# Designed miniproteins, single chains, continued (3), part 107

Each design is a single chain, and the fold is of that chain. pLDDT is the mean over its residues in the fold that is shown.

## One batch from the design tools (miniprotein)

Design m11717
Fold by ESMFold2-Fast:
Structure m11717 (fold): chain A 92 residues (1-92)
Amino acid sequence: MDPERVRELLELIAERRFEEAAELAEELGLPELAAALRKLAAGEATRADVETAIAAIKELGERFGLEELARKAVLAIEIEYGVLELKRAALK
C-alpha cells in the first residue's frame, strides 16, 4: 500500500469528499471502508458503517504515521453522521 495514496485518502475524508475517498479506498484494497464511505456520501450510513470506517482510519493512521490526519478524518465522519441523525429526526 502506497503511503502517499493513504495520505490522499485521509485528506479526502477530512475534507468530507466521501465519494472520491470511497473510490480511492476501493483502489487501495479497502472494500469495507469504501462501502462505509459510499453510504456516508449517499446519506444511508448506519452507526455500524461509521464504526467500521473509524476503525479502518485509525489503523491506517497508526501504520503510516498519519495519526493527526486520521483524527481529522474521524472527526469529519462523526460530523457527517451527526448531520444525518439530525435529518432523520427532523423527518418524524
Scores: mean pLDDT 85

Design m11718
Fold by ESMFold2-Fast:
Structure m11718 (fold): chain A 58 residues (1-58)
Amino acid sequence: KKEEILKRYSDEVQRVSAEAEERLNKAKTKEEKQQILNDYRSRVAEIDEKYKKELEKL
C-alpha cells in the first residue's frame, strides 16, 4: 500500500512536469514562462503535501 502511494506520487509529479514543459515550449515571453514555472512549483508543493499526509496515515 505504501509503495502504491509512492508510485502515484511519482506519476503525478512526472505528469505535472511534462505538462509544464509543454506549456513552457509554447510560451513566448519571459513573464509567461515565469508564471508557468511558479504554477508548476505550486502544484508540485500541493501534491507533495497531499501524499505526505497520506503516508502519515499509514
Scores: mean pLDDT 81

Design m11719
Fold by ESMFold2-Fast:
Structure m11719 (fold): chain A 79 residues (1-79)
Amino acid sequence: SEFEELAKKFGVSLEQVLAAYYLEIAKDNPELERLVKKILENYNIKPVKLDLPELKTPTTVAEIVGEVLRLIGDLLSLE
């Protein structure tokens, strides 16, 4: 998958790539950033700064909810 390739490229865990990805998309939305950080804390994942390509930031409520659900689903899939 795309995230597995990024994990190999940066020499980090898949969880750390997911954390960096979702924090990057949340960077311009304080409520989403707060929620993402809480989810990462609950999974005991330490975020790392990665030089990710520019990502399209979610702007609508539906897009924001979709990204949060994707984060939860991605983290659950790692179990």
Scores: mean pLDDT 71

Design m11720
Fold by ESMFold2-Fast:
Structure m11720 (fold): chain A 78 residues (1-78)
Amino acid sequence: MLKKKIDEVVNYAKTLSSYQSLPKELQKKLEKVLEDIVKEGPEVPVEKIKDYLDKTTPLEIIEEYEKDKEKFIEKLLS
């Protein structure tokens, strides 16, 4: 079940022009961040993660998550 949710979120991110314009290293970082969000916050709906991806840049997501993982997941649950 988790793998399917991870795949849906990652595949959605890959459709975004903001993701496609990133260097390969940052694309890998974002994929890892999205995987960790799903694993650490399995209660976060896919729709909320997609909405956050639409409203925030990939770079801001990576920076916010690396700064405080627990706070970032809590913010997504709000």
Scores: mean pLDDT 80

Design m11721
Fold by ESMFold2-Fast:
Formats: structure tokens, sequence, C-alpha cells
Structure m11721 (fold): chain A 87 residues (1-87)
């Protein structure tokens, strides 16, 4: 079954929140190898979220702006945290 635009945006928000949580746990880890593996996984996954959000903004410019803004904010926070952890 096809998801609504609002349901897709809510899913992107939930996924971005989960990625941010994973990076915060990786930052606390003293296992450098496990930390690097988490960084690489999250890096790949956030690129997927960015592409999906870009498609929504292109195809549904009238989508709920509060949900779009929240998704953008969380994706940006994930990317900022990735940059901090990669230096």
Amino acid sequence: SQMSVEEVLEMLIEQAELLLERLEEAEKSKDEKKRQETIETVKAQVEGLKRELALIKRDHPDADQALVDRAEELIERVEEKLRELEE
C-alpha cells in the first residue's frame, strides 16, 4: 500500500532521530572500529534520507511545511554530528 506524503515525512523524521541517537552512542564508545563502522553506516543512510526529502520538496511543494522543516533540521543535525565525529 502507498504511504501518504505526511506519513513519509514522519518516517524520515523518525529515521533521522534514530541516526542521530546512533551517532551519540558511537561518540560515547571507546571502540574506534565500532565507532567508524557506525559513522559509515549512518553516512550512507542520511544520504538516502536527503534524496527522499528532496523528491518530496520537488513533487509536493505544498506538503506540511512544519514536517518538512523538522526533517531538514534533523538531517542537518545528523550531518553536523557526522562532521564532528570525522573531524
Scores: mean pLDDT 86

Design m11722
Fold by ESMFold2-Fast:
Structure m11722 (fold): chain A 55 residues (1-55)
Amino acid sequence: MSLDQLRAQLEQLGLQLQQVHDDYRAGRISREEYERRVAELVAQINALTAQIDAL
């Protein structure tokens, strides 16, 4: 994967994390669903940043 593709994926994950936070704050999702989605997105962000750092 190119660096540009990895950066685009990080930006997309950041937007998804913001959306999940907004959905929880608005009462659209449960606390359990919020915690699950945040954990998944944070894991993906950490994996992508590790790949960028390895370049």
Scores: mean pLDDT 83

Design m11723
Fold by ESMFold2-Fast:
Structure m11723 (fold): chain A 82 residues (1-82)
Amino acid sequence: PEATFEGKALSGSAGAGTLTVDGRKAGAILTSQTGKPISELEVGDKVTVKNLATGESIEGTVVGVESATKVVVELAKAPEPS
């Protein structure tokens, strides 16, 4: 089963960035690779983040859980320009 969540990038440095995913904000869709719903995500869980503007999917890891609807994800790589 796929769980969808929407969020916004927090900061971009050269390379991989961190994205806060908040179910009330549009920008990216987060999908759990283990099939967990967003409310059950824990630090260390692997996810896929889809950028809604480009359609690109990037792997990430949960590095923080703020609430049942809000998590912080570290992206494995920076989005590729094309």
Scores: mean pLDDT 60

Design m11724
Fold by ESMFold2-Fast:
Structure m11724 (fold): chain A 75 residues (1-75)
Amino acid sequence: AKTPQARADLERGGRQAVEELPTLIEEARKAYEKGDKVKAANLLVAGYIRATAIPDEEVREKALKEIREVGKELE
C-alpha cells in the first residue's frame, strides 16, 4: 500500500472524478448534438477512465452504468 498521505490523495482524486463525471457527460451530449460524434465518444471514454479510478465500488459501478447508458443513447 502507498503511504497514508498518498492514499488520502488518491481518495480525494476519486471524489473529484465523481464531481467531474456529470460535466463530461453533459459536454459529450452537447458535442453529439453539434454533430461532433468523435468528440462525444472521446469525452465518454474520458468519463469511463475517471469512473474506473473511483475507489468506492458502489459509486464506481453506478458511474460506469451511467456512462454506458449515455453511450447507448448517443449511438
Scores: mean pLDDT 74

Design m11725
Fold by ESMFold2-Fast:
Structure m11725 (fold): chain A 85 residues (1-85)
Amino acid sequence: SLEEEVDAFSKEFNEKMDKAVQLMKEGRLDEAYRLAKETLEESQKRLQWLKEKNAPQELIDRVEFHVTAAQALLKRIEKKIEEKK
């Protein structure tokens, strides 16, 4: 079902986000950036797929929140890269 697909995606999303944050804290900024960017792109693709499937608004909102969270993390990592630390 669409709900099961979104639940599975959300679990993987949270695991990837946690890993990207860990990499950022370890100063592994290039790896953190690549993972955060990949996670954002996957979230954007999932959002588009749900909209094309006319998914319930609740599921669309959940993935939109994931997109927003991934964008925020990517900006934080970009700022740390500019600091070169």
Scores: mean pLDDT 88

Design m11726
Fold by ESMFold2-Fast:
Structure m11726 (fold): chain A 63 residues (1-63)
Amino acid sequence: MQPLLLALQAAREQLAEIDKEIAELEKKSSAEDKARLANLRTQRSLLQEQIAELERQIAELEA
C-alpha cells in the first residue's frame, strides 16, 4: 500500500503544479501561452485519470 500512497501523493503534487501554471497562463494572451495552456489542460485531465485509478487501487486494498 505504501508505494500506491506515494504515487498518489506525487500525482497530486504534479496536479497542483499544473493548476498553478494554468492560473498564471490564463492571465496571459499570447498565441504561445494559449498553446501551452491547451497542453497543460490535457496533462491535467490525464493526471486526474491517474489519481482516480490510484484511489481505486487503494480502495480495493482497504476492503
Scores: mean pLDDT 81

Design m11727
Fold by ESMFold2-Fast:
Structure m11727 (fold): chain A 81 residues (1-81)
Amino acid sequence: GLILPGVLRDVTPEGAFVELLTTLPGFKPGDRVALYVDGQKRPLEGVVSAVDPARNGFGVRFLERPPVELRDGQRVLVHRP
């Protein structure tokens, strides 16, 4: 699996934009991802909704409501199995 550092942008209860801090690899709409946030033992699971190379990232739709409050500028680790 691929693990990349990112930052959350445009956060809503249904999803967020993940801006990667590394070069954007071959993510595609429909890809499953897990978001690891500080202080949370269980990752937040999502699906890539759109890829935006100009923003060096992708939109994610959450598979469930986040169990924690997420904010713009929050750092995450993105895991793609």
Scores: mean pLDDT 81

Design m11728
Fold by ESMFold2-Fast:
Structure m11728 (fold): chain A 77 residues (1-77)
Amino acid sequence: KVEELIEKAENSPLPEQIRYLNLALGLTSENPELKEEFEKVRELIGKANKERAKKNEKLSKEELQEMAEALRKALEE
């Protein structure tokens, strides 16, 4: 069921969350009666992808700052 896949997505880390949401999207795409569920799943996938991108960007920025500081200290020695 679509609701079960959404629930599994909400309780899973981002990579698995996106996988479960894509499975739910596939189940809803071929059923006209599930059009509302299809739109909800599509929106959730969009939000999950944005969250993943922001998390990756933040981690990369912090790593770059640490590397820059380490290089500055090494060059000062």
Scores: mean pLDDT 72

Design m11729
Fold by ESMFold2-Fast:
Structure m11729 (fold): chain A 70 residues (1-70)
Amino acid sequence: SDEEALQKLIDLVLKLMKEAGFSDSVIEEFKAEVEKALADKSLTNQEKKDLVMLKFSEISSELSQKKKEE
C-alpha cells in the first residue's frame, strides 16, 4: 500500500542520514518535520510522497557537499 511504501522510504532516508554522519539533532528535526507533514489532513498521499522525495533530494545534495568540506 502507499502508506507502507512511504514508511519504508522514510526509514531508508533516516538510515542514510545516520550513515552520512548527520547529528542526532538534525535527524530529529527532519523526523519531526516529516511526522508533521504526515499528520497534516490537508495534504494528499501524493503530496506527502512528493515532500519526502524533495527532502531526500536535498539530503543527497548535502551529503555530497559535506564530503567536499571535510
Scores: mean pLDDT 73

Design m11730
Fold by ESMFold2-Fast:
Structure m11730 (fold): chain A 86 residues (1-86)
Amino acid sequence: SAKEQALETIEELKEMIESSGLNEETKQFLLSFLEEVEEHIKRHPEVAEQVLPLLEQLKEELQNNDSQGVLKILEELRAIIKESKA
């Protein structure tokens, strides 16, 4: 399911971040953000189909060391979370 794929991609992203050369503050910020996304998907599984492509793109941007691309995707994910928080 899209929910299972999204949650699996989040775990992959967490591993990538934890093993990265990023400083501790940046790692904590990104891991906390991914935890919020994970909790949101668990409560609103219908958003998983919208979120999954953004999580896959985030994975590519992190692999390519594209800081601007990462920030853009985080803002798009945040918008989805805010819209469905009700």
Scores: mean pLDDT 83

Design m11731
Fold by ESMFold2-Fast:
Structure m11731 (fold): chain A 92 residues (1-92)
Amino acid sequence: SEAEELIKEAAKHLEEAFKALADGDVEEAREHFKKAGEKLKKALELDPSLEPKLLEAEKKALPYGKKAMEAIAAGDKEKAIEYAKKAAEALA
């Protein structure tokens, strides 16, 4: 569905946001986080029945997002990208 495609696009923007942060590009990361949020909002406006599934996906993605941020803080770009991809896969 269009709503499910928007969630996949949001997940891709989430991955790109963490990748940008790992590269030190805070402005690029901010744009990707904003686009991810806008796409998730539009998906739920189109299909509110996806909300419980999205909440479960977010719960699964959250630990990977945290690990991505920890890797970024440590300067470990490789692990930051790995965890960002896992967070995006959990969200999609």
Scores: mean pLDDT 88

Design m11732
Fold by ESMFold2-Fast:
Structure m11732 (fold): chain A 97 residues (1-97)
Amino acid sequence: SSPEERRATSLLSAAAINVSGASASALIAEKLLKDPSSSRENIEKFYRDAEGDVRASEENAEEAVKIGGDKYKPDYDKIRKKGEEALERAKKILEEA
């Protein structure tokens, strides 16, 4: 494969890892919401972690499409959707905290 294809694939893999991190942070925030010993500050931390991971995933996936071309757009769309779902979940948890 070309250097561009290798770089695009690497960036897309990084984006997938980032969005998985965002989903994990949202799940931790949900568990903290159910724990009476947890603080709102701890929930806010995991919300911010999810925001950072989604931003990193979008930046990496967008760069992958820019370098590798339109064939990477379906994977970009999947990553973006997963990120939006993770942030929406984390936001609802924070609003309940």
Scores: mean pLDDT 88

Design m11733
Fold by ESMFold2-Fast:
Parts: C-alpha cells; sequence; structure tokens
Structure m11733 (fold): chain A 77 residues (1-77)
C-alpha cells in the first residue's frame, strides 16, 4: 500500500544517514570489507531514489553474507 511505502521511506530516511556514518568511519580506518562497500553503494542509491538499482545490489549483497549485511543495516556497532 501507499501508506506502507511512505512509512518505509520515513524509516529509511532516518536509518540510512546513521548507517552511512558508521561505514565512513570504517572506511577511514581502512577496515571496510567488500560487502560493506556494496552496502554503502546500495544505501547511497536509496538516498538518490534509485530504488531499482539499490534492490539489485541488495540481491548481490545477500549472496555475499546476509548476517553481515543485516548487522550494517539494522543496528549500530
Amino acid sequence: SEEEIKKIKEVLEELIPEELALIEEKEKRGELTPLERKVKEALELIQQKKYEEAAKLFEEIKALGAAEAARLLAKEL
């Protein structure tokens, strides 16, 4: 529904900047994994409203490690 899509967008607008900040901290330390780099790219695509490209990239991320991707997307360290 349109209502559910709006709620998802609001959640993503709040969570994406926080997750990107954590990823940028790891990148500055040279600790960013290939999986985390793909997650960063996917989150940047969502911020650009390129949802189809982001969805495709998340399918690739799932193939590389669902647990690690979930850690980056769902919570802070």
Scores: mean pLDDT 71

Design m11734
Fold by ESMFold2-Fast:
Structure m11734 (fold): chain A 84 residues (1-84)
Amino acid sequence: DFEKAKKLLEEGKKLVEEGEATLKYLRDVLSLGPQLRYEDKLTYENAQTPEEKKYLEAKDLVKKGKKIAEENEKKLKEEYPEKL
């Protein structure tokens, strides 16, 4: 379980890194500009372009990765404090 929690923590951090790289790519390379002005109000229901959907997917990936990383970091600290 320690090894599994450590692996999941690393995988969660990787998901965050991949999601943030995608968000940066969409901002810097695709010049999404005005579409991202509504990012606080942008949802899958009102997304109209493939780029807006990719932006939302990348945000979800970062959220998922952070949750996995936080849950497994907490598990490692609480269940295996002697190994950290």
Scores: mean pLDDT 73

Design m11735
Fold by ESMFold2-Fast:
Structure m11735 (fold): chain A 67 residues (1-67)
Amino acid sequence: SLEQAQQQVEDLEQRIEQAKKDADFVKEGAKGLPERVRKTTIEAADTLEEELRKLYAEQKQRILEEV
């Protein structure tokens, strides 16, 4: 139903926001780490956020196309 699709889209948008908050939390914590580990940790967090955002965006589009 449209209501179910809207709820799923809202859930995915919340997951995208949570992924950003998690990445920001990790990057903030990384500021206290040695330079090499800090850079790797920040890059890993950014990459994970980007990949999750892409996956959730594709899933959102798919859900909207199925209603």
Scores: mean pLDDT 81

Design m11736
Fold by ESMFold2-Fast:
Structure m11736 (fold): chain A 78 residues (1-78)
Amino acid sequence: SAEAQKVLERLREMEKELQAALEELKAQGRLDEARAALLHMIGLYQQLKKEYSDDPEVVARTEQIIAWLQAQLAELEA
């Protein structure tokens, strides 16, 4: 649907902005803030996945992003 396409485009924009912000926080040694940002975004993407649970493309994309965010979080905690 047109709505699903807008959501997918927004997800792409959010992921790009988040990646840049996380790289900057890591470069500055602000690891607690990076961790907080990752946890916050995981929650937002989980909520979005639930909201669009009937759209397989949105579900698949949000699951991929959540997995990436969880991997980033694990790397910070190592």
Scores: mean pLDDT 81

Design m11737
Fold by ESMFold2-Fast:
Structure m11737 (fold): chain A 75 residues (1-75)
Amino acid sequence: EELNKEKTKVLQELSDLIRRLEAALPGLTPEQQQKARELIKEARNLMIDLATGKISVEEAKKRVEELKKRADELL
């Protein structure tokens, strides 16, 4: 039950991060757009890896926090 809640939370945070980055794209410089697109790609890959069981929920939580920090530094 707790692991399922954590997994759902991570997937939601990844979805929210992707939406935030996509919404920001039109106002970014070309260099920032490239970095934002890279973060979107990494977030999507992490969602797939988590959904397919390729990565643990604990590792996914660490990766999400790293991606969120990078997005905050970019935006």
Scores: mean pLDDT 84

Design m11738
Fold by ESMFold2-Fast:
Structure m11738 (fold): chain A 75 residues (1-75)
Amino acid sequence: MGVLVIADSKEKAGKLAKELYGEAEVFDAGPETLHALRLAREGKVVAVAAKNKDIAETIARQAESLGAEVILATK
């Protein structure tokens, strides 16, 4: 099962993913979102930086629909 960590910055998302899972590739929400979702579906641990809460929640729902675990660290 893949994991998608979402935070408001690449540094926060990458740090949280590394602390919980040991490693993750880190992407920005937007052009790279589809690639991150594909990796999570394939069983990878990935992190996404999303400044906007609505965007973060949309990405989280998409990842969950693909069977990935989601850690949402945006408030």
Scores: mean pLDDT 80

Design m11739
Fold by ESMFold2-Fast:
Structure m11739 (fold): chain A 77 residues (1-77)
Amino acid sequence: STREEVVAQLEAQIQGLIQDLLAGKISVDQFKAQLAALLAATAARHPELRAALDRMLAAVRALSDEQLLEVARKIAE
């Protein structure tokens, strides 16, 4: 698989998690846990992405619940 295909698949999976969060199907804590698992699984398959994915996860974990929901709404719109 190309890097572009991997990034596109990861983006689609993250968008699915954002939709579930905004629909109230998962909590902020569940979103952070599922995102962490997704990014860890992707880094295990594509070690070249590990540093970038680790930075993304750290940035998301630093957000408050309110800040995360605001960012999620902005990505969805």
Scores: mean pLDDT 85

Design m11740
Fold by ESMFold2-Fast:
Structure m11740 (fold): chain A 99 residues (1-99)
Amino acid sequence: SSSAQEALIQQAQDIKDTVKEMAKAGVPTDELILRYLTQASALLSEAYLNADEATVEEIQKERDKLLKELKANENGSIQTITDIILKWEDKVIAIVQKS
């Protein structure tokens, strides 16, 4: 249980680091979002297999909010998109930590 929680937290941290590096490299916003959503889907799949049902449901709920926020800001700057992603990944980390 603890090791599975630590692994999910590490995956979320790795996603944050990857997104920050992509933003720094000047990756186009549409490509950044697509690559991010692929990594976020992988984390959700890991949570589905290894976390409690309540934890998975909260992560899914935050992912739905993230998708709406990203769509609302689709014409935003790379910094705006990056800040949205980092904020939501911090929420995923907090959800996993409390489980």
Scores: mean pLDDT 84

Design m11741
Fold by ESMFold2-Fast:
Structure m11741 (fold): chain A 98 residues (1-98)
Amino acid sequence: KEEELKKEEEEITELLRKEAKEYPEPHKSTFFDYEFTEVFFVTEHSVTVRVRDKKTGKEFLLTLTREDLEALLKVAEEKKDEELAEDLRRLLALMDAA
């Protein structure tokens, strides 16, 4: 049942991709073009967030580990991106509270 649903989703996605030629794929979107819209799931070791591509409006779920968040926080602090650093610190605090 679940394997049949995944196969149908892949076939529908392929058909939509052929029909939706009017929407170019957001393959050129960088990390800075993404927006964290909601926290979906939190554990002690990972967080799953809903991400929106600001250029295309496409949404997807992204799972980040504690190590991923800590690495991103270091980069954000080095670049003096205080807004991103604060968002990353909040996600780490949610994981510590889980």
Scores: mean pLDDT 61

Design m11742
Fold by ESMFold2-Fast:
Structure m11742 (fold): chain A 61 residues (1-61)
Amino acid sequence: PAPALDLSDPRQAILAEIAARLREIGDIMDKYIKNEKLYKKTGSEKAKQEAEKYRKQLESL
């Protein structure tokens, strides 16, 4: 069964905002993982630097 959402409910609105924030954090995590994987496979220094940049962004949240 599909869940029904009522965004006029304050509780549902708060959960939607939390979900949006988690998606933002997840996007940064995904970019970090992709660059780490690229560095591991190719030894690219640029990929390593990009991974470290995203890691620091996550640590500053």
Scores: mean pLDDT 78

Design m11743
Fold by ESMFold2-Fast:
Structure m11743 (fold): chain A 67 residues (1-67)
Amino acid sequence: SYDSSIRSIVSYLRSVRNWNDSQIDQVINAINDMINRYGFDITSQIVGDLFSRGVTNVDDFINQLKS
């Protein structure tokens, strides 16, 4: 589900990337904007690709997500 997926992403960002709540909020807000524009499936694919490419900087992640 959407809610379950968001919880998983938040857990991942806290545990794997050691991002703080402010950084997580910025990324989740960008992801939610993308979901609103392109839908959940497309956004999930893009987010997964960015994570697999090793994008760890919050600003770089958001910039690439919006590209």
Scores: mean pLDDT 72

Design m11744
Fold by ESMFold2-Fast:
Structure m11744 (fold): chain A 79 residues (1-79)
Amino acid sequence: SREEIRRIELEVGSLFTSAQIVKYLIDRKNLDEAEAKAMAEKIKKRLVELDAKAKKLNASDDTLAMIRDTQALVDEILA
């Protein structure tokens, strides 16, 4: 439903913000590498679940792009 897709988009937005904060803290040397990777792995796992749900709900390409952009940021942290 539109309501379910909206909830996915809100959660993805929150995860994107969390990933940006993690990256910012790494760049500033304020976060341990192992701790940062653990946080990124949790975000990645949740994004996989949200991607599966979005596809099942036939979400728009814009919604799927939002998930992919967030995944790319997380993959950068895990590299």
Scores: mean pLDDT 86

Design m11745
Fold by ESMFold2-Fast:
Structure m11745 (fold): chain A 96 residues (1-96)
Amino acid sequence: AAAARAAADAFVAALEQLRDAVIPTSKNPEELKRLVDNMVAMVRALPELSPFEADVAIALIRIGLAILKKSENIPQELWDAVEAALDALERALGLV
């Protein structure tokens, strides 16, 4: 539980850092904020979900990330940090 919460907090921090870095160059900053805020809300719920619910939530988060990557010019370092934090979160949740 503590490890899953710490991993969720780290992934939220990576998402928010990516959001804040990309907003100044975004053509649709309000949609970017909404997408990231929705992903953050899902991530914060993850430690309290069943394994099946968490697996579905992670799949939806990965869809949101795929949309974000197609829509925005994201610095590779920030994208790599988000992917690493998500992988750590999936491990902490026992999903891999």
Scores: mean pLDDT 84

Design m11746
Fold by ESMFold2-Fast:
Structure m11746 (fold): chain A 71 residues (1-71)
Amino acid sequence: MLSALSPEEIRELQKLIDELVTAIQAGDLEKAEEIKEKLFEFIESLPLSEEEKEYLKNEVEGLYDMELARA
């Protein structure tokens, strides 16, 4: 699944996800939207299939919705 990604690409994904969750929990929705956009742009730049990119983007949307519902 993510085996085609370098360790650096995996770390950048994790960093952006952590920043997104932090922004939502802090109530900074403007910053959260900025980070979500950066995450989507980063995912599109990865050497993954279109199916894998869509899967990752859907996972990010799901995480965003879940964290907003808990805030």
Scores: mean pLDDT 80

Design m11747
Fold by ESMFold2-Fast:
Structure m11747 (fold): chain A 72 residues (1-72)
Amino acid sequence: GSMFEKAKEAVKESVEKAKKLAEEHLGLPAKATIEVGEDKIIGTVETEEIKMVMTAEGEEITQEFEGPGAEG
């Protein structure tokens, strides 16, 4: 549906932005991957210190942080 197309674009834009911010602030290379399904998209931004996973399914968007840099 039209709403899911907007969600896919938003996730792609957020992943690209997160990659750029991670590279600028950490000074480390970041790897970005995007998997697109019919009703689900998964975006991952990974560095040596932190991994961010963003999943959009229907109207729900979840974001998880993993790695040493994610401990508060």
Scores: mean pLDDT 72

Design m11748
Fold by ESMFold2-Fast:
Structure m11748 (fold): chain A 64 residues (1-64)
Amino acid sequence: SSMDIQEIQDIISSLQQYQQDYRQQVNSDIRTSSSDTQKIRQDNYDRIVSQINRRIQQLNNQLS
């Protein structure tokens, strides 16, 4: 059956926590990377963060 509101809220909370933790890891990784690879790492990480944000927005829209 369909996910209930509580399940959707739990998933959103988990995704928000994962995104926050991932952003911290990314910032640390970029600071320790060589300048030549920083752009590649940034682009890859921006794509992943964008996908997480999109999923959070989709789930929030289901709660509206």
Scores: mean pLDDT 75

Design m11749
Fold by ESMFold2-Fast:
Structure m11749 (fold): chain A 79 residues (1-79)
Amino acid sequence: MEIDPAEAAALIYLAMGNTDYKLGDYDGAVESYIKAARIAKEAGLEDLVKEAVDNLQKIMDKASPEAKERAEKVIEELK
């Protein structure tokens, strides 16, 4: 089975974001989910794009204003 490097990277950043969120690092979680979403979008992995965007929308209100602004911009760019 050939593992797509982009899919592996997107999954790693999703896992990092989930870990940061559980630790209360909401800004770190936003940054990791943004990276996951961008990698998934470039690779055409629409289900992973949706998962990363859904996670961003769920947590962005708990992040700093700067991290929230970055998340909102990325969500708009990925539509």
Scores: mean pLDDT 85

Design m11750
Fold by ESMFold2-Fast:
Structure m11750 (fold): chain A 75 residues (1-75)
Amino acid sequence: NDLKKKIEEYLEKIKKKRDEILKKQSEVLTPKTIEASLYVGVQLNIIGIDIDKQIGEKMDPAEVEAQLIFNKELL
């Protein structure tokens, strides 16, 4: 449905952001840069997993919308 499409679009944006971060990481490999990239990658994975779980649990629309807003602000 339309709500699921919005969530999928948001997840695609998160994946694109993750790919961009990984690409930048490959340009300069320093211990500090690696640590920062790993931290961001973990945060993005946590957000993605949480949204997928919410979709599977048939959450009410208001809760899903709140989750999307929260995740957008976190990024």
Scores: mean pLDDT 56

Design m11751
Fold by ESMFold2-Fast:
Structure m11751 (fold): chain A 85 residues (1-85)
Amino acid sequence: EPSLNEKVLEIIKEFLKENNIPPEKLPELVKKDPRGVAKELAERLSEYPDLAALLSQMSEEGLVETLSFLLIRAAEGMVRLQVEV
């Protein structure tokens, strides 16, 4: 039974795959354009009503900070899985 956080991480994996972004390059992209990357991810997450409701309650700064943090954490997790399998 996937938690909300697990669902978000799965969506992030799909987002990276659809945009041909290697997980190891994601920290550089977030550093270069944190607002742009957060906006694109927010649009993908907004396809899910529960997530759209949460995102709509966040400030612009809070949205960028939260999504940037989740993207970096997801990328680190994916890089680790590639080494362990």
Scores: mean pLDDT 73

Design m11752
Fold by ESMFold2-Fast:
Structure m11752 (fold): chain A 64 residues (1-64)
Amino acid sequence: MLDESIAADAEQDIANIEEMYKRAKNPEIKEEIGKLLELAKEDPSKAPAALLAAAALMAIEKSE
């Protein structure tokens, strides 16, 4: 029963990381978000943690 819900949530988190990657203007932050995107694609169970890390990087970019 967990299979489709977990997969759907992971796909949504990966899509959100991908949008953050496209919106990132700082090359260093963009590269780090790219690494998080690859991690989430390799292990979807890590997608929520990768999304939180990407969001933190985007917050740093907006504050600088």
Scores: mean pLDDT 77

